Designed miniproteins, single chains, continued (2). Designs and how they scored, part 12

Each design is a single chain, and the fold is of that chain. pLDDT is the mean over its residues in the fold that is shown.

## One batch from the design tools (miniprotein)

Design m4389
Fold by ESMFold2-Fast:
Formats: structure tokens, C-alpha cells, sequence
Structure m4389 (fold): chain A 92 residues (1-92)
């Protein structure tokens, strides 16, 4: 699946499908750090839009942020510290 096709799939996915797809993408060893960062940023943008529209609860939003944060903390040497610190504040 091409990068634009993956992004379109993410935008059309339910919260549960989006979470599963993100977990699959983050565990894909063939993907670069830059590609994984792109998928994380796109997921955050989709979730924030859905939160603002009332399509998901704040609790559901924070649970997915926590999942992303846990992934970033396990791989902290590969990702920007400022980005990780910002996500930690958003989950708190």
C-alpha cells in the first residue's frame, strides 16, 4: 500500500481501526523513523479533529496519546525530546 493510500485508510478508519493500523505501522521494521513520525503526526491530527467534533471522548483521545507516548519512550533515542515532552503534558 502506498503512503497516500495508508493516510486515506487512516482518515476513513474508526478509532479502533486507526489504533490497530498505527500499532502495525509502528512495529513495521521496513518503515523509517521519518515515516513512523509522519503516521504519528497524522494520527494525532485525525484524533484532535474527531475530539473537536465530539466524535470521540477525551478519555479515548488520552488513551491513544498514552499508547503513542509509550512507543516514543521505548524508542526515545530515535525521536525528538521536545515532541515527547509535549505529548507527556497532553496526557497529564
Amino acid sequence: MSLPEIIEKMRKSSVEELKKLLEELLNDKSLSVAEKMLFIVETLAILKERLEKGEISEEEYKKILQLILEYLLKNKDEFDKGFIDQLQEMVS
Scores: mean pLDDT 82

Design m4390
Fold by ESMFold2-Fast:
Structure m4390 (fold): chain A 65 residues (1-65)
Amino acid sequence: PDAEEYVRKGLELLKQGKVEEAKEYLKIASKGSGGVAYGAGVALRYLEQGKVEEAIAVLEQALSL
């Protein structure tokens, strides 16, 4: 539950172009367990490469499971 809330907030921030703030929320979410936390970790790797649209897609998929 906690990981999902942090991923939702991170996704909202990414859609607003607030990449650094989003990374903080996704970093917390990635410390959880399960598919949502794993998705947050993958999205962080995309953001380190400047791939914002890829990160958004990963997070939306993780929340749809």
Scores: mean pLDDT 83

Design m4391
Fold by ESMFold2-Fast:
Structure m4391 (fold): chain A 58 residues (1-58)
Amino acid sequence: SAEKERKIKLVEGIADGVIALVQAVHRTLPEISDEEKQRLIDKVEENRKRKIEEIKEE
């Protein structure tokens, strides 16, 4: 449905924004390792995938 497509686009946009923020924080804070950055990005992607599947199953 158009409503589900809208919700999915919103979730994708939020996830993209959070990933961009994580990348920006990693660039400004030398204490954050590449591995820590990747772990945070992976968590965002996992949550994005889970939420999109929930919307599709409605």
Scores: mean pLDDT 85

Design m4392
Fold by ESMFold2-Fast:
Structure m4392 (fold): chain A 73 residues (1-73)
Amino acid sequence: SEEEAAIRKLEEQKVAEELRKKQMENQKRYDELKARHLKEIEEALKTDPSKVDEIATELNDRISEEMDKMEEE
């Protein structure tokens, strides 16, 4: 029926909207995570500049792990 089709379409639109909202939230969390990691790199540079490459690698790994967690949610 047209009524059932209209309801289904509204449900699909709502699901799509929720998915987009979640993607925007994930992007915001990613941006916040990157900003935090930049701060950690700055602190590390003050402490021991020779370790910057090692720290950058660890931070990239952490970003990847957090992104994976966001995808699972």
Scores: mean pLDDT 77

Design m4393
Fold by ESMFold2-Fast:
Structure m4393 (fold): chain A 76 residues (1-76)
Amino acid sequence: DIEISPELWKKLEEVLKELMEIMSKLSPEEKEEVNRRVLELFEEMAEMLKAGTPVEEAVEKLIEGLRKVIEEAKKS
């Protein structure tokens, strides 16, 4: 069953809110690039779950990837 702890949900929600804030400040071209990278991260998470990776680990990797995307966008 797909289930995440309240702590992981909170972290994911906070990262997604930060991502949306950064996205609002980007050019249309930068937004398209970020959207593509974010979609790839969600696809990687789905593949990990299909491979039997624990949900906690898959979600943690997604959060880490999202944070990296946000940090790179801030430096642009």
Scores: mean pLDDT 80

Design m4394
Fold by ESMFold2-Fast:
Structure m4394 (fold): chain A 55 residues (1-55)
Amino acid sequence: ISGKPSPSIKEDLGKTLGIDPEDIEEVTITPQGDQAKVTAKLKDGSEKTVVVPAS
């Protein structure tokens, strides 16, 4: 799904991706088997992607 994330999701993703949570505008989560591909769109138009275990 895509959308404006909650503050807690921004904080968790910012910590995981090493970016400022306030710079995260949108999050897209795509399932990949037993993992999840998380793409964060930043306010400057750049994107950060990480794959995390979805246990």
Scores: mean pLDDT 72

Design m4395
Fold by ESMFold2-Fast:
Structure m4395 (fold): chain A 76 residues (1-76)
Amino acid sequence: MEAERQRRLEELERKHKEALERAEAGVPREELERLRQRLEEIARRIAAGEEVAEEELEQALYDAGLLAHVERKEAE
């Protein structure tokens, strides 16, 4: 049981590292805006008390991390 989640955590860590490298390389703003909109939708669903699959939630957290990193660079 725990081993399955450990695999997912390792995959998320790999994706996170790759996402940071991609963010430094440059990601199209259209894709960033789309990710932002999807995160907002998920946030609305959570605020409404809707059930969100753990995988979707984890992916949303990953996307949020990527966007936060890019936004810091875009800030100046």
Scores: mean pLDDT 68

Design m4396
Fold by ESMFold2-Fast:
Structure m4396 (fold): chain A 68 residues (1-68)
Amino acid sequence: EVEEEIERLKKDARERFLAAGVDPETADMLAEAIANFYRALVKAGKPLDEARAEAEAITDRMVANLRA
């Protein structure tokens, strides 16, 4: 189910941003941006596995930039 995957992505992204030292409000905003990116990829016809991998890669890059 797409909504269940979105909630999982939001939870995982939020937790990673919090661990990177981002405040809760900003972490929520960034997690929502990741979820919206995933929704856009799925709507564009990307397979769910590829959409998830791209969303996770964006989260990885954002976390790395916060640590740089």
Scores: mean pLDDT 82

Design m4397
Fold by ESMFold2-Fast:
Structure m4397 (fold): chain A 64 residues (1-64)
Amino acid sequence: SPVQQLRDAVRQKAQELAADPSLSWRQRGIELQRHALRLGDELGVPLGETMAIFQEVLDEMRAA
């Protein structure tokens, strides 16, 4: 589904951002949000659902 594709892509981006030691946590959050919004629009996922997926993945990233 578009929602699952978005979730998987945002999680992959979070892993890439977490692996970059040059980025601050603020920069990781900004880049992750930008990536989620762009892909959500491309996949036709509603903004509210895109933001919920972003927050879910951001919380996962912070817990790791």
Scores: mean pLDDT 86

Design m4398
Fold by ESMFold2-Fast:
Structure m4398 (fold): chain A 55 residues (1-55)
Amino acid sequence: MLKELIEEIAAAGNVPVEEVEQMVEFEGLYSEEDLETLLRAARQGAENGANPPRA
């Protein structure tokens, strides 16, 4: 369900669910595929310690 993906994104990003919901509404990201992509990015950010290497 999309709601569960939003909750997982919020948990992975350490942000409130309401913030993720506002972002999803603003961007129009209601597809399961888009939310799964965001979840993967949030989890990668958490593992890397939030500072990607320079290009």
Scores: mean pLDDT 68

Design m4399
Fold by ESMFold2-Fast:
Structure m4399 (fold): chain A 58 residues (1-58)
Amino acid sequence: SDAELRELARRLGMSVESLRNLLLLIQEDPALAEALMRKDARASEEEIARLRELARTL
């Protein structure tokens, strides 16, 4: 999972720490997290789906 987190963070142009915070936000406030993923991270639908799956395993 660490290797996947590093790869996804690199693709989204963010630090691993920022990505971990985003995954926690998906658990606490999924609507706000989705808005941030689309607006700030400019994540694709596939990347958003992958982030949601990763958040489930935290």
Scores: mean pLDDT 76

Design m4400
Fold by ESMFold2-Fast:
Structure m4400 (fold): chain A 74 residues (1-74)
Amino acid sequence: MLSEEEKKEVEEKLKEIIEETKKVAEEQGIDAAMIKGGELLKELLDEYPNIPESVKNKVKQAVMDALHEVEKKQ
């Protein structure tokens, strides 16, 4: 179970991952953004090994939703 402090850190890092992934999508396209988003997501999950599987799935879904929004606007 994540502490409240770890929860806050994960939320902040997830926001940064979403922002960076959207920026890469705008500048380099969706394929580059998928690669970058995947790398950043892997780093986040590796840094917080105690993240429950349900939270891991939510984090992955949030990144995928962000990419889908950018793709839909193009």
Scores: mean pLDDT 76

Design m4401
Fold by ESMFold2-Fast:
Structure m4401 (fold): chain A 64 residues (1-64)
Amino acid sequence: NLEEIKEILEKNPYDPEEEDIRKLYEIQGESLTDPEEREKWEASSEKEIEEIIENIKKVKEKKE
């Protein structure tokens, strides 16, 4: 689903919204072929998403 990922990034390449980031992770999870790998991904993805969102928020605050 690289095409869908590309479309989301093109929408906000330098300022992705939380929903866009979550959708990217959802698409990545759907592309996993091994159920065990998906389970591991789900365990780590929520933490990674939260960290990415916080980092983006901090960067945006500094630029404003």
Scores: mean pLDDT 62

Design m4402
Fold by ESMFold2-Fast:
Structure m4402 (fold): chain A 80 residues (1-80)
Amino acid sequence: SPEQQRVFEITKARMRLIAVEADIIVAERNKDDKEFVEKVIELSLKDVEDTLKVAKRLNDQDTIKRAEELRKRIEEVKEK
């Protein structure tokens, strides 16, 4: 059903954001490895932007808010 498909897509989007948060934590703990941190930032930003597109299409405000919070955290990691 369309409702089941929506739930599945939102669940996948939220799982992607959990993975992004884990990657941010790993990057913060390895800040001296600049090449590693840069790669994690690049991949995490792509995953956040892809998730935002899905969340906006599905009008899921909670996922949009979480993705925007994670984008801000990624920017803070980049400044360190």
Scores: mean pLDDT 86

Design m4403
Fold by ESMFold2-Fast:
Structure m4403 (fold): chain A 82 residues (1-82)
Amino acid sequence: MEAEIEALARELEAAIAAGAPEEELRALAEQLAEALVRSGLMDPAEAALHARALLAAEEARRAGSLAVAQELAARIAAERAA
């Protein structure tokens, strides 16, 4: 049971690392949520919230990293132009 959850979690992590589309990430998160419910670790509502929180956290991480990278690039360009 835990091995199945671990495998799904790794698959989701690999898809995230590969830059998979949101549709694929959502499908994998839903599968992970179903596995958590089947294992008795979470009720369906908790599993859905958990999966959504993981996706939201990853989206925030990607958005934050991109924003920071763009801000640093702009500052470096401005400094070198001076």
Scores: mean pLDDT 65

Design m4404
Fold by ESMFold2-Fast:
Structure m4404 (fold): chain A 86 residues (1-86)
Amino acid sequence: SLSREAAIKLTALAIRMVGFEFSVKHKLLSKEEIDEEKEIILEMAKEVYKLDPETAMQMLDTLIKETTDPEAKEILEEIRKEVEAA
């Protein structure tokens, strides 16, 4: 079963990923800001993966599938690969 800590961290990660896609799609971030946000999301995703790998990967897969912006989708797919390799 999903722990309270994992649930809180998964929720924070999901909100950040959705916000990231929105910001990239609407050209609200510079290239530098996109790279900084990628690092933050990657660190958050790795932490959640250590707590509950199955739920973390399911959520990443769901959100990536729902991502329509090709640039944001590519970056999130890179994050997913790095998390799975850890």
Scores: mean pLDDT 87

Design m4405
Fold by ESMFold2-Fast:
Structure m4405 (fold): chain A 62 residues (1-62)
Amino acid sequence: SQIEQTILKGMKQVQDLLEKGDWEGAKKVLEQTLKELQKLGASPQTLEAVRRAVDVLVEKYQ
């Protein structure tokens, strides 16, 4: 689905930026991904799951 593709693309970009130490870039990509998902009609539960997945990635790269 378009929602699934948006999540996969956003998560890959966030991970790549975190690996490079670009925390600000990762935050911007997360915000943009959440906005795109909201426009696609993603549920509040889906948006929360994406935020939590990014939090786990951030903890991994600390």
Scores: mean pLDDT 85

Design m4406
Fold by ESMFold2-Fast:
Parts: C-alpha cells; structure tokens; sequence
Structure m4406 (fold): chain A 110 residues (1-110)
C-alpha cells in the first residue's frame, strides 16, 4: 500500500504539470470519490477488528475473511486509480472518458 501511495503521488504531480485544467479537476473528483470509498472500507474493517475479541472461533474466522476481502477491495481501488493516472499521462483518456469514469465510480459508491 505505501509503495502504491508513493507511485500515485508522483503520478498526480506529473499529471498536474502536463494535463488540461479540466482533466486535473476531473482527476481531483475521482481522487475524492476513491478516498471516500477507502475511508468507508477502513471504517468497516475497524468495526470488525473491534468485535474480534468477543467472537467465538467460527465467527472470528468469518470476520477475518471479511477483513481480508475489504483489504483486497482497497488494493483494487488504488490499482484502478494508478491505472487511470497512467492512462491520462499516456494520452489514452480524454476529458469525456474521465467524466464517464467519474460517473461510474459515483454510481458504484451509491
């Protein structure tokens, strides 16, 4: 996760120097949606971790499996964000493509 955050930060800085103001604004909105989704996943993980000491072994196993699934979902969101930045830098995503992607991410968060 930390190495991925560092790569995304570097890509974000590069995009701000080489992209239109509209592309930067759309990427800022995408960043905000992804950050909010990760914060919700972190809250669910924290709630599950808080319950672990009071659960029987079978329920602990289920809770741990759920925590693992939520952590993998966070990695998936960060991977998608890194790919979006890389595709923008490669000139493969237009402003219209970014608007469509933002709409898809917002719909998935609802």
Amino acid sequence: MEAMRRRIAALRAQVRRNSSPRQVALLDDIDAVVAAAIARLDAEIAALEAKLPSLDPAEQRKAIARIVALELRKIGLMTELELIYRQVLAGRLSEADLEARLAQLRAAAA
Scores: mean pLDDT 87

Design m4407
Fold by ESMFold2-Fast:
Structure m4407 (fold): chain A 72 residues (1-72)
Amino acid sequence: MDEEARKKVEELIEEKLEENKEKLSEREQYAIRQRAMREADELIADGYSEEEVVEKVEEGVEKLIKAILDSK
């Protein structure tokens, strides 16, 4: 369960970063990965389902990317 949720989150992060690779620096991409994985681990620890973890992390990643782009 936990390993499958983490793998799906990793795949989601890489997809979102690939979509925005021309707009995000390597350091910004690294920060997004680290924050998203930490959020996933916290949600898993709080007992959220795999589907809920993926959905919540996707929302968080999209908000973070938007915040970074809006700051430029």
Scores: mean pLDDT 81

Design m4408
Fold by ESMFold2-Fast:
Structure m4408 (fold): chain A 100 residues (1-100)
Amino acid sequence: SDTQTSQQVQQVHTTTTQQVMDLMMQNDVPNDSVQQFVDIMTQGNDGINTGVANNDWQGVYNQGMTMFNQMQQLSQQNNLDQSIMDTINQGQQQLNSIQS
């Protein structure tokens, strides 16, 4: 159902962002880079929460994918550890599986 799909997307988003934050701390990522990720995550969370409240699973999915794509681009630009990029990729794969 759309409601169940939205909840699954929100769970993937929450879990992935928490894991990424933990890995950034473990890999001593510079504060400026961490702040850029926090800004992306905050905007992404606001968009996803709005979509969930409106039962707009397509909007929730699109917002989640957009956020992960932005995080992946920043990770590549900052030459972050492979574990961070792998975690973002796993989140994207989980979102794709939910939509399939």
Scores: mean pLDDT 82

Design m4409
Fold by ESMFold2-Fast:
Structure m4409 (fold): chain A 69 residues (1-69)
Amino acid sequence: SRLEELIRRAARELIEELGLPESRFPEVEAEIRRTAEALARGFRLPLSEGHVRVATEMVRITLLAEQNR
């Protein structure tokens, strides 16, 4: 629950920071969640705030790369 709220907040902040349309929010939120879960699984650790922070940075890099195409 708290981690889901953190993911939603991270996605909203990323949309605002990068000037993306609000319609992309579900896509960005889902990508942060998938990336964070993949990181936690790779390290065999419970999902944590740290995994969400790293996932958010990875998604930011991907979105910035898309904007430069």
Scores: mean pLDDT 85

Design m4410
Fold by ESMFold2-Fast:
Parts: structure tokens; sequence; C-alpha cells
Structure m4410 (fold): chain A 72 residues (1-72)
């Protein structure tokens, strides 16, 4: 259902910081920073990707993400 997710703001901030550095952020790094399990973080990032907010790329066993569209 279409509803506001409070943690989206925090996640967007973390990804935006990576974009300011000009690099991709690994899902593992995001998970560790948020204190969440990697599978949970990956699932939430998949939801954001489905909405066109982030881009995911898989390189070997590591998934990288970047913010494509900021909801502002």
Amino acid sequence: APKVQPFDRLLAGLVALSLLKGSWLSVREVAEFLGLPVPTTSRRLSELERNGQVEKRRVGRTTYVRLVKIPR
C-alpha cells in the first residue's frame, strides 16, 4: 500500500552521502550503519528500487546501491 516509510528519510540521507562522494554504497555498509541485518536492508532497498528511488547493482556477492531520484 502507498504509505510514508519513516526510515526512508534516513536511508535516503545515507545514500545521498555516498552520491556526494561520487561512489556507490554497498548494502552491507548501509546495513551496518543502520544496525539492521543485511537481508532486511536488501529487501527495503529493493522496495525503493521498485519505486524508482534507488538503483541496485550486484557485483559477485556484494550488492551496491545509489539514490537515483530524491523525493523532493
Scores: mean pLDDT 66

Design m4411
Fold by ESMFold2-Fast:
Order: structure tokens, then C-alpha cells, then sequence
Structure m4411 (fold): chain A 83 residues (1-83)
């Protein structure tokens, strides 16, 4: 989990520097959600694991999205699933 979070931070930094920003933002989101799933599994929280797996496709769509209104809509959907 910690190594996955470090990879997420690394790709997030590359995206912020403008180095293949969409590709690196998607990679950052992918490693971030994988780290959250792994941590939830380690804690034995099946409900949280299921919730993060449901959020994974939305996280990746949000990371790849260029339209501000659609990004805001995806964030709202993520918030609703997170309750």
C-alpha cells in the first residue's frame, strides 16, 4: 500500500509538471485507488473494499477528463457513492 501511494505521488508530480499530463494523471489515480483497496483488504473491511472497487472506474474517468463541468459531475458522483 505505501509503495503504491509513493508511485501515485510520483506520477501525480509528473502530471503537474506537464509531462504527459493526462497519461500520468490516470496512472496516479490508478495507483491511488489500488493502494486504498489494498489497505481496506488488510483491515478486513469488505464493505469498504467493495466501495473502492465501485469508485475505481469513476476515479480513472475523473483523472482523464478535460471538461470542467463533467469533472465536477464525476466528483459529485464519487461523493454520493462515498456517502
Amino acid sequence: AEELLKKSAYYSRLARLGINPVENAVKAAEYSIKALIELAKKLGDEAVVAQYKKLEPLYLKHAAEDNEAERARLLDEIRQISA
Scores: mean pLDDT 78

Design m4412
Fold by ESMFold2-Fast:
Structure m4412 (fold): chain A 69 residues (1-69)
Amino acid sequence: SSREKLMEENKKAAEDTREQIKELDKQIQDMIAKNAPQQEINKLQLKRNVFKMVLSSSEYVYAQIQKKQ
């Protein structure tokens, strides 16, 4: 069904976004370990927060589809 396809696509998008967040977390930790400038760390943290918002949006859409059972 179209709903099943939408749920699968949304699930995959959420998984891809989680992987990107994990990669950014690693980069942030590496930058902190290297005692990099705070401005550079802040830029990566902002990028991570954007991906977290994308993930929250995807999870919200998935939850709304499930509520219509």
Scores: mean pLDDT 81

Design m4413
Fold by ESMFold2-Fast:
Structure m4413 (fold): chain A 64 residues (1-64)
Amino acid sequence: MSPLEQLLDNLKREVRSLMEEGVPEEDILEQIDRFVQVLRRMGVPQSQIEKIRKEVLEERERAK
């Protein structure tokens, strides 16, 4: 598994944990946006960032 795939899996698990703890959706979305900003500063291509954001948002929807 690539480092990027490991980061994505960790973020998906964190989002699921936050959903189970009853953290508000707006706070979870803010966490995702902060992670996206970190990826942009690291030079991750925009296409990869869009894929990561989509997968994390799908995990959030499944956790509902």
Scores: mean pLDDT 74

Design m4414
Fold by ESMFold2-Fast:
Structure m4414 (fold): chain A 67 residues (1-67)
Amino acid sequence: MEEAAKQAIDDAIELAKHLIKEGRSKELVLNYAIGVAEARLRAAGLPDELMEKAVEETKKKIEQLLS
């Protein structure tokens, strides 16, 4: 995985952990953290294939945290 994609995913996961600790809803945690990751990946100019993989990985990891 590209370094920029890994960093965006890691940042989104840490943000999700903070939101979970605050008792935020699953929907808010997923939408907000994924939105942040997507915005950072778009700003970094990643290829579509890498962006798709990074977004899916972020979603899966956050869903695991919510389980």
Scores: mean pLDDT 78

Design m4415
Fold by ESMFold2-Fast:
Structure m4415 (fold): chain A 78 residues (1-78)
Amino acid sequence: MEAVLEAVEELGRAVLAADVSNAELLALVQKTARAVKAGDLEAAREYVEQVREAGRDDPAVAEAATKLLEAIDAAERA
């Protein structure tokens, strides 16, 4: 769980630094963080996929979103 929360923080920083940053993308990151804290990894995965699609033009955002998806998948298997 801590590794997933750390990946959420990394995604948030990537989005804030990105030229594609907007209110909708930031809201998706916040929804992802809330879902993770609630233990709702299915909802978290859906929100991260939306961040990856919306932020696809920024490689750092896409990479951070992919890392977070990998962390969520690992947590679901544990």
Scores: mean pLDDT 78

Design m4416
Fold by ESMFold2-Fast:
Structure m4416 (fold): chain A 76 residues (1-76)
Amino acid sequence: MVEELVEKARQVIEAASTAPDELRQALADSLRDWLVEQGVSPEAATRIAQAVLDGARAGNVDEAVERVRKILEEES
């Protein structure tokens, strides 16, 4: 369900927002791989991982979550 994938992305963004940049990249990469395993296309998973990384770096959790939701809804 899209909502469950969005909630997982939110948790990763929140964790990454307080992490050093090297760990942020690793967390985003892990989320991308996990999303592909859940059936998200590699293209959408890559866009989601980038949105998560950008949001964590900028501290814009809510904006990043909204972007992730839109990408997942367009995949459905």
Scores: mean pLDDT 82

Design m4417
Fold by ESMFold2-Fast:
Structure m4417 (fold): chain A 89 residues (1-89)
Amino acid sequence: SVQEQIDLARAGVEDNEAEFKKNKDKFSKEDAEKLEKIIKEARALVREAEEAYKQGAPKKEQMHLAILAESAVSLARMYLYVLIKEAEQ
C-alpha cells in the first residue's frame, strides 16, 4: 500500500540519519556536507509524500510522491554506503 511505502521510506531516512551521525567524523568535511544535503532532501520528499497521503491527494499523485521519496532515500543510502566503505580503507 502507499502507506506502507511511505512508512518504509520514513524508516529509511531515520536509519540514514542515524548511520550518518555514527560515521560523520570518519568523512571529509566536503563529503559530510554533501551527504547531509542529500539526506535532508530525502527527508523533505518523505514529508511531502506523507502530507499528500494525509490530505487525500489523488491516488496517482500519492504513488508518484511515494516512489520519489523511496528513490531519494535509496540514493542517500548508496552514497552513505560508499563513504563508509571509503573510510574503512
Scores: mean pLDDT 88

Design m4418
Fold by ESMFold2-Fast:
Structure m4418 (fold): chain A 83 residues (1-83)
Amino acid sequence: GAAEQARIVEEALLAERAAHPDARPAPELEAERRELAAELAAAGMDPAAVEALLGLSEAGLERARERAEARLRELRLERFGPL
């Protein structure tokens, strides 16, 4: 469900932040990153994951997105694997 999908995204963001603790968004994209973080916080995302998002580089955000997408695909395959 939506809560499980949100948790997968949150875990991907936290893992990327833990792997690259000194990373930062490009200065020209900081406003867009803050806007995205505010939208996700308003949607009920875990505050720790929102803080992780604010500290990711553009490459880091892309890696987190790819990790989350891969995990969502794995869960779908597990659910429908017997088909």
Scores: mean pLDDT 77

Design m4419
Fold by ESMFold2-Fast:
Structure m4419 (fold): chain A 61 residues (1-61)
Amino acid sequence: SAGEAAREAGLEAAASGARTLAAAIGGGMYLHVGDREGAREVAEAAGVSWEEALRLGRQLS
């Protein structure tokens, strides 16, 4: 699914140190798919705040 693919991409970005990209993906997951748990997991892996993830995710719209 799109949500699962986004979660995998976000976790991969976090693992590679691409924090901003990972945060944007996590925020986008919540805003566009409603996947709160997946979004939280990606944000935590990226080391970013929930507010920052949501702000960046809005830019993916």
Scores: mean pLDDT 74

Design m4420
Fold by ESMFold2-Fast:
Structure m4420 (fold): chain A 88 residues (1-88)
Amino acid sequence: SAAQQQALVEQLQQILQQSEQLEQQLKDALKQGDFDTADKLIQQITDLLRQADQIYDQLSPDVQKQMHPLMLRMIAIALRSVGAVVES
């Protein structure tokens, strides 16, 4: 239903906001040299990406097309997060 699709979209938006907050926390952990915290934050970011993929797969094709830019942002956050630890 349209209501179910809207609820899934709202979940994806919440997951994106959480991922952005975790990326900021990751930057702070890396500045402090707290690699144990950084590793846990990367795991949380990648877990959120996996949750987003599962939700995205439940969307209708038209809604998937609309949410594709959000999924690209999620992927970019995960890739930057992994890259930041490798460079540290």
Scores: mean pLDDT 89

Design m4421
Fold by ESMFold2-Fast:
Formats: structure tokens, C-alpha cells, sequence
Structure m4421 (fold): chain A 85 residues (1-85)
């Protein structure tokens, strides 16, 4: 999908641009996960639902992107632990 393609392309750019700065790289990688998750929810007609791992998985399933939805959901759980821990 266009969302997955753009996510992967931007992820490569961030890793290349901030190869020498782990803190900035991780921060921008986290931002890309949230952005891709929001876009996936909107495309699936779930744009009014909260950005949760469960809703992102449902969005991925609805769009035929179940693997990508699960990948984003896993990264969102890691991000929540990072922000709340």
C-alpha cells in the first residue's frame, strides 16, 4: 500500500540522516509509527477511533495489510511503555 511504502521510505531516510544520533533517530522513528498508524486508521474509515494497537490491527485487516497493522501495533505498545514508564 501507499502508506506502507511511504512509511518504509521515510524510515530509511531517518536511519540514513540520523545514523550518528540515536536519540533523534528513535524520536523520528516513533513519530513515523504514529503518523502511519493515523493514516491507516483514516484509510480504513476508523479515523475517529483512538490510536490503539487493537484499532490499528483492525485497520490493517480491513485494508488487506494485516502484517503491517500488527507491526505498527507492536511499535505503538513499545512507544506507550516509553512515554508512560
Amino acid sequence: SEIREEYEKNLEKIREMYSDNEEKRKRYEDALVVEASLRLLREAGLGKQPVTPENVIKAGEALGESEFGRELAERLEELKKKLLG
Scores: mean pLDDT 84

Design m4422
Fold by ESMFold2-Fast:
Structure m4422 (fold): chain A 108 residues (1-108)
Amino acid sequence: MTEEEIREVAEALAEAARLAALAAASLKPGEKAPENAVKAAEYLLKAADAFEAGDFEKAKEYAEKAKEYAKEALKELGEPKLDEAERERLERETEEAIRELEARLRAM
């Protein structure tokens, strides 16, 4: 893989996970999760499975679909009320996930 391909796959997976986490945080207790939130989680799992199988083209494709569904779920649910510290934590966790995924891809 090129360094550009490694970065694109890592960023797509980490951003999909971040957006899916935001959608999950926006769910209201006792209400049914929107179909878009369920699909975001399903495609994130498919992306992870494809990554573990070494199918990075499918991993990126499924991650991009997870991002699209998570964005639609966030439009339906509204963005969660995150304070600055919670936003900074999520940004740090996303950057750490990107670094870990890039390291794994370079080792393959």
Scores: mean pLDDT 79

Design m4423
Fold by ESMFold2-Fast:
Structure m4423 (fold): chain A 59 residues (1-59)
Amino acid sequence: KEEIKKEVYKLLLEAGLSEDAAKSAAEGIANGAPEELVRLVLSEAGVSEEVIEKVLELA
């Protein structure tokens, strides 16, 4: 869980999310948020499909 959280947080920061948004999203993903919800939220936040797929592969 902690390793996934750290890697997701780093990817989301590189994608341009704020520290608060990246941390919240990483915590949700590490705690088993549904793939459909993750894809929707990150897409709406402007995260690229390539980054979304990498995040989902880590989860």
Scores: mean pLDDT 77

Design m4424
Fold by ESMFold2-Fast:
Parts: structure tokens; C-alpha cells; sequence
Structure m4424 (fold): chain A 60 residues (1-60)
């Protein structure tokens, strides 16, 4: 569905950003796991990973 596609696209974008920023392998693995499962069923995990990426970005 469109909604599922949008969620996956967002995570794919975050995964690309995480790799570019040199995020820890743990963060990358968590994003990859979210792509394997339905991200909507794990909104807290999605938010936690986004917060970690924001923290990495702030170091720049």
C-alpha cells in the first residue's frame, strides 16, 4: 500500500544518511531490521533510531 511504501522510503532515506554519517553498526542494523518488519508496529524503535541519528548530526 501507499502508506507502507512511504514508511519504507523514510527508513531507506534514514539508512542512507546513517551510513553516510558513519553511524554505529548497531544503528544501521536496527534500521535494516525495521525494513524487514512492518515499521508501524515498532514506532518507539523508529523514534529511538531517529533520535540517535539526530544526535550524530548535531556533532557536525
Amino acid sequence: SIVEQVSKTTIETMLAMARRLGAPDEVIARLEELLTHDPKERPEELQAVFDELKAILKKQ
Scores: mean pLDDT 73

Design m4425
Fold by ESMFold2-Fast:
Structure m4425 (fold): chain A 66 residues (1-66)
Amino acid sequence: SAEELQRLIDEAKELATRKAIAQAQEAGLTPTSVTVEVIDGKKVVATATTDKATFTAEIDLSAFVA
């Protein structure tokens, strides 16, 4: 259902955000901003930006039949 799909997307956004932040912290860097984006309803991408580097985490939703 549409409600179940929305919950899945929300969970994927949270997971991607946490993964991107964790990658920055593993590198010894503190994120200055985090953005999260849904691309074509098939992929969730979170980007953590630091003063030195950018870290991206992706969750692929294409495995789920819409």
Scores: mean pLDDT 81

Design m4426
Fold by ESMFold2-Fast:
Structure m4426 (fold): chain A 65 residues (1-65)
Amino acid sequence: DFDKALLEAFGAMVEKISGVKVEFEVKDGKVHVKLYAKTEEQLKIAKILGETAKKLGAEVEIFEL
C-alpha cells in the first residue's frame, strides 16, 4: 500500500483549489488514482499529482475532459 491519507489530503486540496477531480480505487491490493482535467493548467497539476502517486506505487490514469 501507499500512504493513502497523504494522497487523499493532496487530492482534496487540488480539487478545492484547481478544480481537478481526484478519485481513488483499490484493485488487486494496488491503488489506482484517476485525475480529471478540463484545462491545460489543470492537466499540469494532474501530472504533478500523478507523478507523486506513481512514486508511491500507485497506478495513475489522467482523463482530459
Scores: mean pLDDT 75

